# Designed miniproteins, single chains, continued (6): the designs that were tried, part 4

Each design is a single chain, and the fold is of that chain. pLDDT is the mean over its residues in the fold that is shown.

## One batch from the design tools (miniprotein)

Design m20112
Fold by ESMFold2-Fast:
Structure m20112 (fold): chain A 69 residues (1-69)
Amino acid sequence: MEPSEAAKRAREAAELFEKDLGLSDETIQRVADAAEQSAEKALEYVARQRREGRPIEGAPATLRFKTPA
């Protein structure tokens, strides 16, 4: 299995935010899991945005909202 660069970045960002917000381990796990799963879709979307020359801001937040349950 190949871990995506985006997934790794999302995980690190989630851990940083948890320290700042004081979220529970379960919350971090959910965010990380969603980020990893959505990384594939986000990567494809990011590639498209890059082609159009659009800046990508809030990658971890976008991944979070990209998983409507």
Scores: mean pLDDT 58

Design m20113
Fold by ESMFold2-Fast:
Parts: C-alpha cells; structure tokens; sequence
Structure m20113 (fold): chain A 87 residues (1-87)
C-alpha cells in the first residue's frame, strides 16, 4: 500500500514540475526531433495509465494514492492540451 502512495506522489510531483516548466519541455522535445503533437499524445497515454492506477488504488482502499494519481492524470491532460495549442 505504501509503495502505491509513494509512486502516486512522485507522479504528481513530476506532473506539477512538467506543467510549471512546460515551455522548456516543449523546447527540449523540438530539439530532440519530437513534435509537440507526439509529446501531447504521449502525455494523454500517460494520463490514461494514471487513471487506471487510480482505479486500482481505489479497489485496494488507498484513497490518498487514488486522489494523487487522478490529479497527476488531470495535470498531464492539461499539459497535453496546452502543447497542442502551441503546435
């Protein structure tokens, strides 16, 4: 149970940092030859995985992990939307 909470918190922290530095993330992706659309699609897939993890956490009775994973998924979706607007 504790491992799920730790993983969810790390995912949330990473999502928050990525959103805060979104312009830099976009610049690094373009420098690496990754289109902003491809990056946005990757973030949407990550959000789906995070929502699945949140569902599993709920089934295990870990609401804190579920809430953190859901929030991380929402931030990933927000980042994807902003990247698509920049593309």
Amino acid sequence: MERLREAARKALEEAEEALRNLEKVAEEAEAAGVSLEELADGLLRAAEALREAARLAEELGDREAAEAAERAARLAEESAEKLRELA
Scores: mean pLDDT 77

Design m20114
Fold by ESMFold2-Fast:
Structure m20114 (fold): chain A 64 residues (1-64)
Amino acid sequence: SPELERLKVILAALETVLGSTEYMLEKAKADPSVPQSVVDQLEKDVEVLREKIKELKEKIKELE
């Protein structure tokens, strides 16, 4: 269905953003010049992205 195809495209985009954000978090944690507030924000962004991906995967599963 067009809806299922659209959701799969959104999922792929979110997984790409998650990978990039996780990479940025690892680099920020390794760099002592990066403020803790930036690290904390990236950790929160990763959590939000993981929750959104989980919800979207469940929705896709229900439509398959």
Scores: mean pLDDT 88

Design m20115
Fold by ESMFold2-Fast:
Structure m20115 (fold): chain A 88 residues (1-88)
Amino acid sequence: SEEAEELARAARELGREAARTGSEEAVEGVRGIADGAVALGPEAGRLVARALEEVAAEAAADPAAAPVAERLRRIAAETRAAVDALEA
C-alpha cells in the first residue's frame, strides 16, 4: 500500500539520520514508525523491518555508527517478531 511504502521511506530517512547523528530522538522516532507500521498490519511491518535492516547494514560499515546500527537492527528484529505474532 502507499501508506506502507511511505512508512518504509520515513524509516529509511530517519534511520539514516540516527546513524549519522547518533540522535536518541531519531532512534525513538524510528521505533515510533515501526510500532505504527505493525499497527497498520503485516505488510507495513515487513516493509519497515526490511528498510531498517538495509539502513543497519549500511551503517555497520562505519565504526562510529556501529552502536546505532545495532539498535536499528534490534528494532527491525522486534518489528519482524511483532508481525509474526500478528500472523500466528
Scores: mean pLDDT 88

Design m20116
Fold by ESMFold2-Fast:
Structure m20116 (fold): chain A 74 residues (1-74)
Amino acid sequence: SDEDEKALLNELQRLAKTGEEASVLIELAGEAYELYKKGVPLEEIIERFRERARARGIPEEVIERAIKAFQKYV
């Protein structure tokens, strides 16, 4: 729902240590949520998110917390 998407984005912004990190997490979470709506398997979405976030320099601790937030709202 729109409410769940907003809650997810707010939680991701709180997890980020910088504005740049927050922007990356929000971008990638939006992509992940669209794939979820299209019926892509959750395991594939999570692995894609992890790989893309890692490639963008997001710390592993933040990636894992972001994945948990995503799973909470889907």
Scores: mean pLDDT 82

Design m20117
Fold by ESMFold2-Fast:
Structure m20117 (fold): chain A 70 residues (1-70)
Amino acid sequence: SEAEEYFNKGVEYFDQGDYDKAIEYYEKAIKLDPNFWPAWGNLGDVYLAKGDEKKAKEYFEKALKLYKES
């Protein structure tokens, strides 16, 4: 539940264009629940928005792997 709260806060900051705060809260969610694949996917979205395509791809691949593992 705390991981989901941090994730939701990250989504709020991402929607506001505050990418640094979005990253901070998505990383807090992952620290509590490393298998929470939506947070990994949203980190990919943030880095893509920041123009870091290589890092975005790494996060998307991590999210996809976790999603397939349930």
Scores: mean pLDDT 90

Design m20118
Fold by ESMFold2-Fast:
Structure m20118 (fold): chain A 59 residues (1-59)
Amino acid sequence: SAAAEAGAAAGAAAAKAAGGDDRTSQSVNLSTGFEAARGGLDVAEAAAKGAAGGAQGSL
């Protein structure tokens, strides 16, 4: 169902955002803030969509 898919996507997005530790360290160490900012934005957007889907899935 759409609710089950939203819940799964929310969990995956949250896990992705939380699991970005290695990527964040690599970006800061090798790249400038430009690459880190782009990566962070994508992760933040995924987390926001995951949170929205999770909230709706609670219904």
Scores: mean pLDDT 56

Design m20119
Fold by ESMFold2-Fast:
Structure m20119 (fold): chain A 74 residues (1-74)
Amino acid sequence: SALGELIAQSARAAAELAERVIAATTDPEAQALAAEVKRLAEEIAAVARTDIERALELARRASELAERLHDLLA
């Protein structure tokens, strides 16, 4: 589905950004949060074409963690 592919593409981009955050920070809490965002993004990309409901649930969790990471780094 077009929506599944869009979600998968967005998730792959999010995983790449999370990896860059891990490489750029020395804060172990920020590294741990970014690693969890990356893990969720990789799972979203894997399931987006077969289970869109699961992909959206995981995307919501990833967004919540990304907000915490943003607050920590601001």
Scores: mean pLDDT 85

Design m20121
Fold by ESMFold2-Fast:
Structure m20121 (fold): chain A 68 residues (1-68)
Amino acid sequence: MAEARLAVRDVLAANAGRWLSPREIAEAAGVSVATASRVLRELAARGLVERRETPRGPLYRVAPEVVV
């Protein structure tokens, strides 16, 4: 799953500060929604991305403030 993880990371980095659904990330990364959701949960568990629940499902983003 290394390829899927890198693709998801690239989409998040390109959209830093934007809230994206797993579907949007999956479409941009060229992976299934199930794969994107799994990778996003792993990244959120490590504190690498923010997660927010909405009535339409979870949204994820990477914070732009991590630039040194």
Scores: mean pLDDT 77

Design m20122
Fold by ESMFold2-Fast:
Structure m20122 (fold): chain A 55 residues (1-55)
Amino acid sequence: MESELESIIESLEKSTKESIAKKLKEGDEKQAKRLEEMMKGSIKTIREIFKRRRE
């Protein structure tokens, strides 16, 4: 469970960081910040889902 959870989070972080880097390169700092916030929210949701799967 934990290794799979960390793998999913790592993949999400890498993909989102790549998108953030693209937006920063384009000068779209607002979208970059938005993506960072969405990433943090998604990670929280994923952790909650995996916590419930322990049922």
Scores: mean pLDDT 77

Design m20123
Fold by ESMFold2-Fast:
Structure m20123 (fold): chain A 72 residues (1-72)
Amino acid sequence: MKGLELVAKALGVSPAALESFLTGVVGLSREEVEEFASRVTEENAKEVAQKIADIVGSGLTPEEQKKAILSL
């Protein structure tokens, strides 16, 4: 998924590490990860990565993180 690779690069992590975080920690399904990745472009990837970093750093529960990420 090109969008997932763009966000992972902007975060300084591997795409596999980001996918493992989104599915294993946050609880996104594969379909939800694909929908998320489809909204990421080369123009917005850095902004999306920053929003993910802010969500992760905010002390939200995994369920709240999932809702926030799916709204990006």
Scores: mean pLDDT 82

Design m20124
Fold by ESMFold2-Fast:
Structure m20124 (fold): chain A 62 residues (1-62)
Amino acid sequence: SRAERRRRLLEIAAEAARRLLSLIGEMIEAEAAGDKEKLEEIRKQLEEEARRLAAEEAAALA
């Protein structure tokens, strides 16, 4: 049903938000350390999380 899909999308968004907050925390630590290589790695992880969110959303709508 539409209500079940909406709930699933909200749950997916909540889990994605938790993962993104964790990565932002790591980014703050890397920035404080001046670790530019680690910042680039975290940027790639953020891109992967965006792709994951899109895939999970597509699966929930299928």
Scores: mean pLDDT 84

Design m20126
Fold by ESMFold2-Fast:
Structure m20126 (fold): chain A 65 residues (1-65)
Amino acid sequence: EEIKEIEEYLKEIDKRIEELEKEIAELEKKGTKEAKLEAEELEGIKALLEGMKAFLEKKIKKLKE
């Protein structure tokens, strides 16, 4: 059950990363200073989610053996 729960979290994280990538691309198209700052903040959030994903992937690997 723990493994299934983590796998669900990974799917949600992947979806959120994709959403952030689309938002960042939209902000980059706007090219304003404000949009650039927002894009940097979203890139930071994306990096945190990628780190969380890596951590959870390692946990699943260990649990599955």
Scores: mean pLDDT 82

Design m20127
Fold by ESMFold2-Fast:
Structure m20127 (fold): chain A 71 residues (1-71)
Amino acid sequence: AAADREALELMKKGYDSLKAGNYEEAVKYFERAAELATDPGLRRSAYRMLAIAYEKLGDTEKAEEYRKKAE
């Protein structure tokens, strides 16, 4: 599906931003990936990455929120 392919591309960009220490940018990519993802597994993966990115930013409330959404 086109939406899931775009979401996967955004996940890769978010991961690259996360590895570079650009946590705010990583959050934006993972948020967009979660919005576009139609596959529940891919959406959960995006939520897991959002939790990690928010932990890196020190936003413990948002990190916990996305951990719960990711299961």
Scores: mean pLDDT 86

Design m20128
Fold by ESMFold2-Fast:
Structure m20128 (fold): chain A 61 residues (1-61)
Amino acid sequence: MVTEAHIRAVANHLGVPEELRDEVVRRTLEYIEEHKDEIKNEADIGPFVYRLVREVIEELL
């Protein structure tokens, strides 16, 4: 299961400003929750989370 801590760590690694991290985490978790049936069949969740965090960052910036 993808956790808030995992998403926050990815956002921090990608250099997301502190004021946007909570928003990035929230939006990424909302997306994962809406698409959880697609995600549970993924062999590797790590790259999927990384891609999602990047997309959310690009949308917010």
Scores: mean pLDDT 71

Design m20129
Fold by ESMFold2-Fast:
Structure m20129 (fold): chain A 76 residues (1-76)
Amino acid sequence: KEKAEQLVKEGEKALDEGKYREAIRLFTEALKIDPKNKKAQAVLFEAVAKLHEEAGLSRTAEYFRKQAEKYRKEAE
């Protein structure tokens, strides 16, 4: 669990730096260790939404943004 939390922190740093693909990889690794980590699921969907926005895929970006909000609420 501590290793999963460390990967989430590294992913959040990558997300802040605009490295969306790196953030997705780190959050995915965190979820392999702790699959029920709602915070990791929320930030993963947020990173995917950002990547899709960058690619001009507005519909899928909105879908993933809403998924991120749902999992964020469940994490709290």
Scores: mean pLDDT 81

Design m20130
Fold by ESMFold2-Fast:
Structure m20130 (fold): chain A 57 residues (1-57)
Amino acid sequence: MKPTNDDLDLTLFMLDLVVYDGKSTSDAIKETLKYAEETGKGSKEMVEGLKKNLELL
C-alpha cells in the first residue's frame, strides 16, 4: 500500500514547511519524516532519500 502519489504528498508537505512556515531545510525534512512515519505515506526510497539528505546537511 504505497501509491506513487504519496511521494508527491510528502514533497508538497515539505515545501509548505519551507515556503509558508519558514522552516529550515533540515527542520522541514525532520517534520516530513515524522509525518511519513505517523501516516505510513511515502515509498521506502523516498523516506531513505530524505534521511540521507538530512545526514548530508
Scores: mean pLDDT 74

Design m20131
Fold by ESMFold2-Fast:
Structure m20131 (fold): chain A 62 residues (1-62)
Amino acid sequence: KLEEQLALLKDAPEDDASAWFHAGLLLYKLKRYKEAAEYFQKAIELDPSNEAAKKLKKEAEK
């Protein structure tokens, strides 16, 4: 079910910071930390005020 939700998020607009953040959270839950960090980075680029994304990116990189 999580993998199916990730596939649906590929259709999300490239400028939707919340979609990138939620995709990163799903990848993090799947223990795909490198991919999660990349998605959190995209969310941060679109919304630099998202401190949760910054924190989770650092956790995913460790």
Scores: mean pLDDT 74

Design m20132
Fold by ESMFold2-Fast:
Structure m20132 (fold): chain A 72 residues (1-72)
Amino acid sequence: SELESLTPLEQRILETIAKHGALSQRELAELLGVSQSTVSRHVRRLKARGIVEIINGKVALSPKGVEVAREL
């Protein structure tokens, strides 16, 4: 499944967005205790897979991302 192919940090990104709503990469980095460059790399991968979308400069769950996050 998509969930099984996610890194632990990518799973935490999805859980964090599901809990807090759409967040900037800076806000995700602060909440997760990682660098913005680390968040940017993983967000790029999640976006390429159609799991997240960038809306008004914020990272949001796509419909596919919502389904994946429900499995967490």
Scores: mean pLDDT 88

Design m20133
Fold by ESMFold2-Fast:
Structure m20133 (fold): chain A 55 residues (1-55)
Amino acid sequence: MDVVEKVIVHDIRRLLQEELGVSEEETNEVIEEVLKQSNSEERKKILDEAIEKIK
């Protein structure tokens, strides 16, 4: 994993697990879906949809 991917993973884990109390299993699924996308807009859409389902 390159430095950019490590930062993205850290930010998603912090947001979902620390801020929203999401489980590690669900957080890992969101991370995998985000990392499958090469486009930053697609990555944001997946993250936003996951947050809306959790809230």
Scores: mean pLDDT 75

Design m20134
Fold by ESMFold2-Fast:
Structure m20134 (fold): chain A 68 residues (1-68)
Amino acid sequence: ASAKLGEINRALVAGDYETALRLAEEVAKEHPDSLEGITAWGVAALAAERLGDKETAEKYRKKLRDSL
């Protein structure tokens, strides 16, 4: 069930924040009201911040807050 979260974690460990962001966006969109989707919003925000995209990071932080 958490196969994509495993892929996201591998991308984060490798420093591949573009892949981590893309996969996190996919998981969050597919499972917005699940624990996996909520976790993915947080990862998407982190990855976007690491890429210097502050606007996207704030957008996903808001999604995470609204889901909690």
Scores: mean pLDDT 79

Design m20135
Fold by ESMFold2-Fast:
Structure m20135 (fold): chain A 77 residues (1-77)
Amino acid sequence: MSVEELEEKIEELIEEGEELKKEGKYEEALKKYEEALRLAKELLRVAPPELIPRAIGLILRAIGNIFEVELLLKKKE
């Protein structure tokens, strides 16, 4: 994927995770955010210097969403 395609895919996965979270499908949302994190780390590896802050921002967004969903899963049970 190009850098632009990779960034778009990461955003898409985060949006899919948000949709699943709204439906109470926390385990499925977690999988989407974990995939987004994996791709965001890949983006950081291939990003030119000017896009490094953007890649880091996407990593932090994915981590924050993972943490939130993990807390929701613990409270649901």
Scores: mean pLDDT 83

Design m20136
Fold by ESMFold2-Fast:
Structure m20136 (fold): chain A 70 residues (1-70)
Amino acid sequence: MSLEELARLVKLAAERLGVELTDEQAREIARYVLEHPDASAEELAKVIMELTGFSEEQALKLAEEVLAHL
C-alpha cells in the first residue's frame, strides 16, 4: 500500500467518524503507520492527538478504524 493510498484511507476513516482531517494530517498519520506497522491503536492515537488536537476518545476511534482496515 502506498503512502497516498493509506492517506486516503485515513481521511475516509475520519469522515466516517464525523471528524475533519487535513490532507497533511492524513499523510502524516499514514507515514507513521507505514514506519511503525506493529503500532497499537493506543500508540497511533497518541500520534493522532499530537497532529490534530483531537480528544483521546476521538483519536482512539480513528486509530482503531484505520488499523481495522489494514
Scores: mean pLDDT 84

Design m20137
Fold by ESMFold2-Fast:
Structure m20137 (fold): chain A 104 residues (1-104)
Amino acid sequence: DPLSSLLSMSKKQLAYLVAEQVQRLILARAGEEARKYVNKAEEYLKQGKEEKAEELLRKAREIVREGRQRAREAFKKTFDDLLSNKTKEQLIDLIRELQKQLSS
């Protein structure tokens, strides 16, 4: 039972799960954006245009690097905010809403 599992967790564990989901969404968005540049770089490599491919791969690396930094900062801010400002019941409700959005 998913609800019983959440009810057995500490407030800190629940806050961690929410912060993890926020981090994951930011990383997924950065990954999707970087993938566009990687795909275009692969096209240029097939054409022998190595310098143009290298520029696009540099852009992809920068997007991932910045995305990781944003995700790390968002995790810390979300985790600290939730621990300070939310009840265990509110955290369970938030996790259930996030799970609903991710499943369908």
Scores: mean pLDDT 86

Design m20138
Fold by ESMFold2-Fast:
Structure m20138 (fold): chain A 60 residues (1-60)
Amino acid sequence: MEKLREELEKLLDEVLSRPGTFDEAVLAIYLATLLSLPDEAITEEDVERVRKLYEELKAK
């Protein structure tokens, strides 16, 4: 779904706006990997997983 890809792109942009740490780099690689998949292979569960990781990152 185009919407899921757009959400992942927004999350990647937000992660890249932060100061570079190891955790941000790992999350950016994960996001880039998901964005390399065809739209039909990207699930809402994948997007939710990334959102959860980003929220955990912000809490540190």
Scores: mean pLDDT 74

Design m20139
Fold by ESMFold2-Fast:
Structure m20139 (fold): chain A 68 residues (1-68)
Amino acid sequence: AEKEIEELLKKAIEAVKKGDAKSALEYFEKAKEKIAESLSEEEAKEKIAEMEEELLKAADEALLKKIE
């Protein structure tokens, strides 16, 4: 289950870097579903927060790349 969540996060990050916001959101939503099924409420909250941080970092890197 955790490996599947990490794979979905990786795909979401790749989509963000390619500028495909729609695919990134779809992978992120699937990852959140897997988290909710596999983890306790508290663990799910922490894992989702970590994933949001990773996606925001990827988005910031992609944006910085465009503004020199």
Scores: mean pLDDT 76

Design m20140
Fold by ESMFold2-Fast:
Structure m20140 (fold): chain A 86 residues (1-86)
Amino acid sequence: SEAARAAFEAHYGPLTPEAQELRDRVYAVMDEADKLLEEALKNKDPEAVGRALSAIAHGMGALIFLLIEPDVETARRHLEAAEADL
């Protein structure tokens, strides 16, 4: 959620430009996955629900490796996995 993103950034401080770009991509993918999840639940599509949840989980993984345990390569791998699920 936006509130969770704001709270995280307030706690850990500003990111480098590279990390900001990756974070913006993660937020975009997670927002798209959330929309897919809402639509899949309305349409009772269990495969799409699974893909959306997988993308959200990988998005959260990318944020951990950008904000808590800085590892840009691992964060990028999680982001790419999230994008592949959509």
Scores: mean pLDDT 80

Design m20141
Fold by ESMFold2-Fast:
Structure m20141 (fold): chain A 102 residues (1-102)
Amino acid sequence: MSMLQQLAKRQRARDWLAAADAHADRLFESARAEIERNRDKYAEYAKRNYAELQGLAGAYRNMSKKLFADGLATGSEDDMMRGGNYLAQARTYDYMLALAKE
């Protein structure tokens, strides 16, 4: 691979990571707003399902890491964006778990 091709690949990877992070932030803020509108219901659900939600948060975080790694390796924007979706869901589960501790 030429130096110019390597630089272009690195720039695309940075742009895709930034887009995926921004996408994850938007999805998480939307989910957080929904949870805050129904805080007591989500807190009760999280208390009743604490162990399951811990497992889901971990699984979704691991899937996000895998999709980001695969997307960077293969040049797949779709895998990067899907990684952002899983990251947003993992953050949402972490937020619900924090409510359960109150």
Scores: mean pLDDT 84

Design m20142
Fold by ESMFold2-Fast:
Structure m20142 (fold): chain A 64 residues (1-64)
Amino acid sequence: MIAEELEEVAREAEAAGFPEEAEILRHMAEYIKKKIKEGEEISDVEKELAKQMLEATREKIDEA
């Protein structure tokens, strides 16, 4: 699930010294989980945005 991947990368970002990025990803994961729990589906654009943020954060971690 994309929210689980966001949480995983957030943890990696925090360990790599990017706490702001970690907080952003954790917030996105919580938002997605809340929508799913409320019976709402996340849109394709929301999934795409989450994936882009996730990949951008992974690039920062790789630079560190």
Scores: mean pLDDT 80

Design m20143
Fold by ESMFold2-Fast:
Structure m20143 (fold): chain A 94 residues (1-94)
Amino acid sequence: AEELYREGLRLFLEGRLEEAIEKFREAIELDPDSPVTPEALTYLGMALLGLGKYEEAAEAFRRALELDPEDGLARLNLSTALALLGKEEEAEAV
């Protein structure tokens, strides 16, 4: 899982968002209990936001927060995704 996460992160930093999403999903599926899974979910959500896939991004950030409730980056990005979906009340509740 960590190797796929690292590949996804490299692709994300290169702006290759669709390829990054594929690697992050593979990393999460191979080892959902991996220490990198919350971070992989956060970057998956950020890549989905970059592609305008706001509903899928919000789901990824919610899953990240279930695993790491103190992830301020995931919380901020979840609020942003919900606002972009027109779900302003849900964004305020995050």
Scores: mean pLDDT 81

Design m20144
Fold by ESMFold2-Fast:
Structure m20144 (fold): chain A 101 residues (1-101)
Amino acid sequence: MSEKELALEIIEELKKKFPILSLLPDPRYAPDFYKRVENPISLEEIEERIKSGEITTLEEVIEEIEKMKEQILKYFGPDSEAVKIIEEALELFKKMVEEKK
C-alpha cells in the first residue's frame, strides 16, 4: 500500500469516528472562527490535498492534524471537548500508521 492510499484510508476512518472534524463551520453562523483562525483546516481539506498530490507522506498528514489541534486549542481553549476530540483523532492516526510499519 502506498503512503497516499494509507493516508486516505486513515482519514476516512477519522471522518467516520469524528464527523465534527470533517467540515469547517459555516462562516455565516461562525464568523468569529474565521476571524481568529488563519487558514482553517478540516479533515476534508487534508483529504483533498492528499488527492491533489499536495500532501504525499504520512508525516505531512500528521503535521496538518497537529495544526488543526493548535487551531482548535487557540479557539476553544485547553479544557474544551473539541480539544479532546482532536487529541483522540491524532492519537488514532499515529496508532494506525505504526500498525502499518
Scores: mean pLDDT 79

Design m20145
Fold by ESMFold2-Fast:
Structure m20145 (fold): chain A 75 residues (1-75)
Amino acid sequence: MEEEEKKKEEENIEKLKKAMLEYIDMFLEEYKDEELAKKLRELVEKYVKDIKNKKVVEEVSKEAIELMKKLLEKK
């Protein structure tokens, strides 16, 4: 039973990572900014790796918001 819970958490993290990467790919196609897409992918990797660390999650969220603001300003 403990192993099933661990496996389920890993699957949820994988699904979240996949969804975030797909979202980034959509943004890359729209804005064609490879450097920004690379930074967003790095933030996703950092978020997934340290998802249980509240401080890291807050920092990644703040960085993601700043990157999104920069994308909106370019339009």
Scores: mean pLDDT 64

Design m20146
Fold by ESMFold2-Fast:
Structure m20146 (fold): chain A 103 residues (1-103)
Amino acid sequence: GNALALKSLGKYDEAIEEAEKAIKENPNNAYAWTELGVVYYAQGKYDKALEYFEKAIALDPNFGKAYVNRAKVYKAQGKYEEAEEYLKKAKELGYTEGVKEAE
């Protein structure tokens, strides 16, 4: 219902504020940029999610969590080849958490 959607939006706003605070304290925090991407992905805002995952990868190219989450966005968009490429990169980095969910 509408009340549940509004409650979920409030939780997303809080998560965004916390991640933005972490980024303000350390702009090179690849984890915080990835958490922003995760929130925007959960809202269906795929272009913003990809932007934040790209930022995380640019800051830490070995941050496997960002590759897995980028693959999840591509899969949601029907871009299966791009999704497989990013999952392969995550596996090469030794990151396996969430890989099955992104396949």
Scores: mean pLDDT 81

Design m20147
Fold by ESMFold2-Fast:
Order: sequence, then C-alpha cells, then structure tokens
Structure m20147 (fold): chain A 60 residues (1-60)
Amino acid sequence: GRKLILEGIGIILRGIGLILEAELKLEKGEISEEEAEEMKKKGEELIKEGKELIKKGESL
C-alpha cells in the first residue's frame, strides 16, 4: 500500500543524502577516501532497501 511506497521513497532520499554528504566531506578533506566509500556503500544499500519497499507497496 501507499504507506510502504512513501517509506521506501524516504529511505531512498536518505541514501542519496548519505552519498552526497560523503562526496562533500571528501572534497573538503574532512574524511578519508576509505570512509567516503563506506558511506557511499551504506547509501547504496539504503536505496536498494527503499526500492524493495516500493515494490512491496505496489503489490499490496
């Protein structure tokens, strides 16, 4: 249903935000390249989780 779709969208937006934050902090020299890659990986996993929730919501 609609609730799962909205929750999925929210998680995707959080994942995108984490990827952008990692890139910005790396550009500023606030974190290492390894830390930035770890944050991006976490953001990508959130995007994947959000997409799965949207798919579940569309089926309900």
Scores: mean pLDDT 85

Design m20148
Fold by ESMFold2-Fast:
Structure m20148 (fold): chain A 105 residues (1-105)
Amino acid sequence: EEEDAIETIRAAVEGLRSVVEKARELMKTDPEKAAEEIRRLGEQGVALLRTAVEAMRRSKKIPKELADEAIRAGRELVELMRKYPEAQDVADEIERLIKEIESLR
């Protein structure tokens, strides 16, 4: 089941990267829609990071590369969200989850 945990982490990281790219693209192409969607995208990021943390807690060996990638993507999402006052609580939750991943690796 360690292989299943690693696959879960990989899928969550890939999903998180997708959320970051979608947020970045919306901010560039449709700033009004980005403002409407940013909280929802941040909440998707929180769910993906929680999934990664849970899988990392179940794994006996955490791939450093996947943990580092999750931290990097999470930080990028926080930077995008910090531009929107309505998303600050979600950005704070993402930062908390990043610190949790840092403690597990």
Scores: mean pLDDT 85

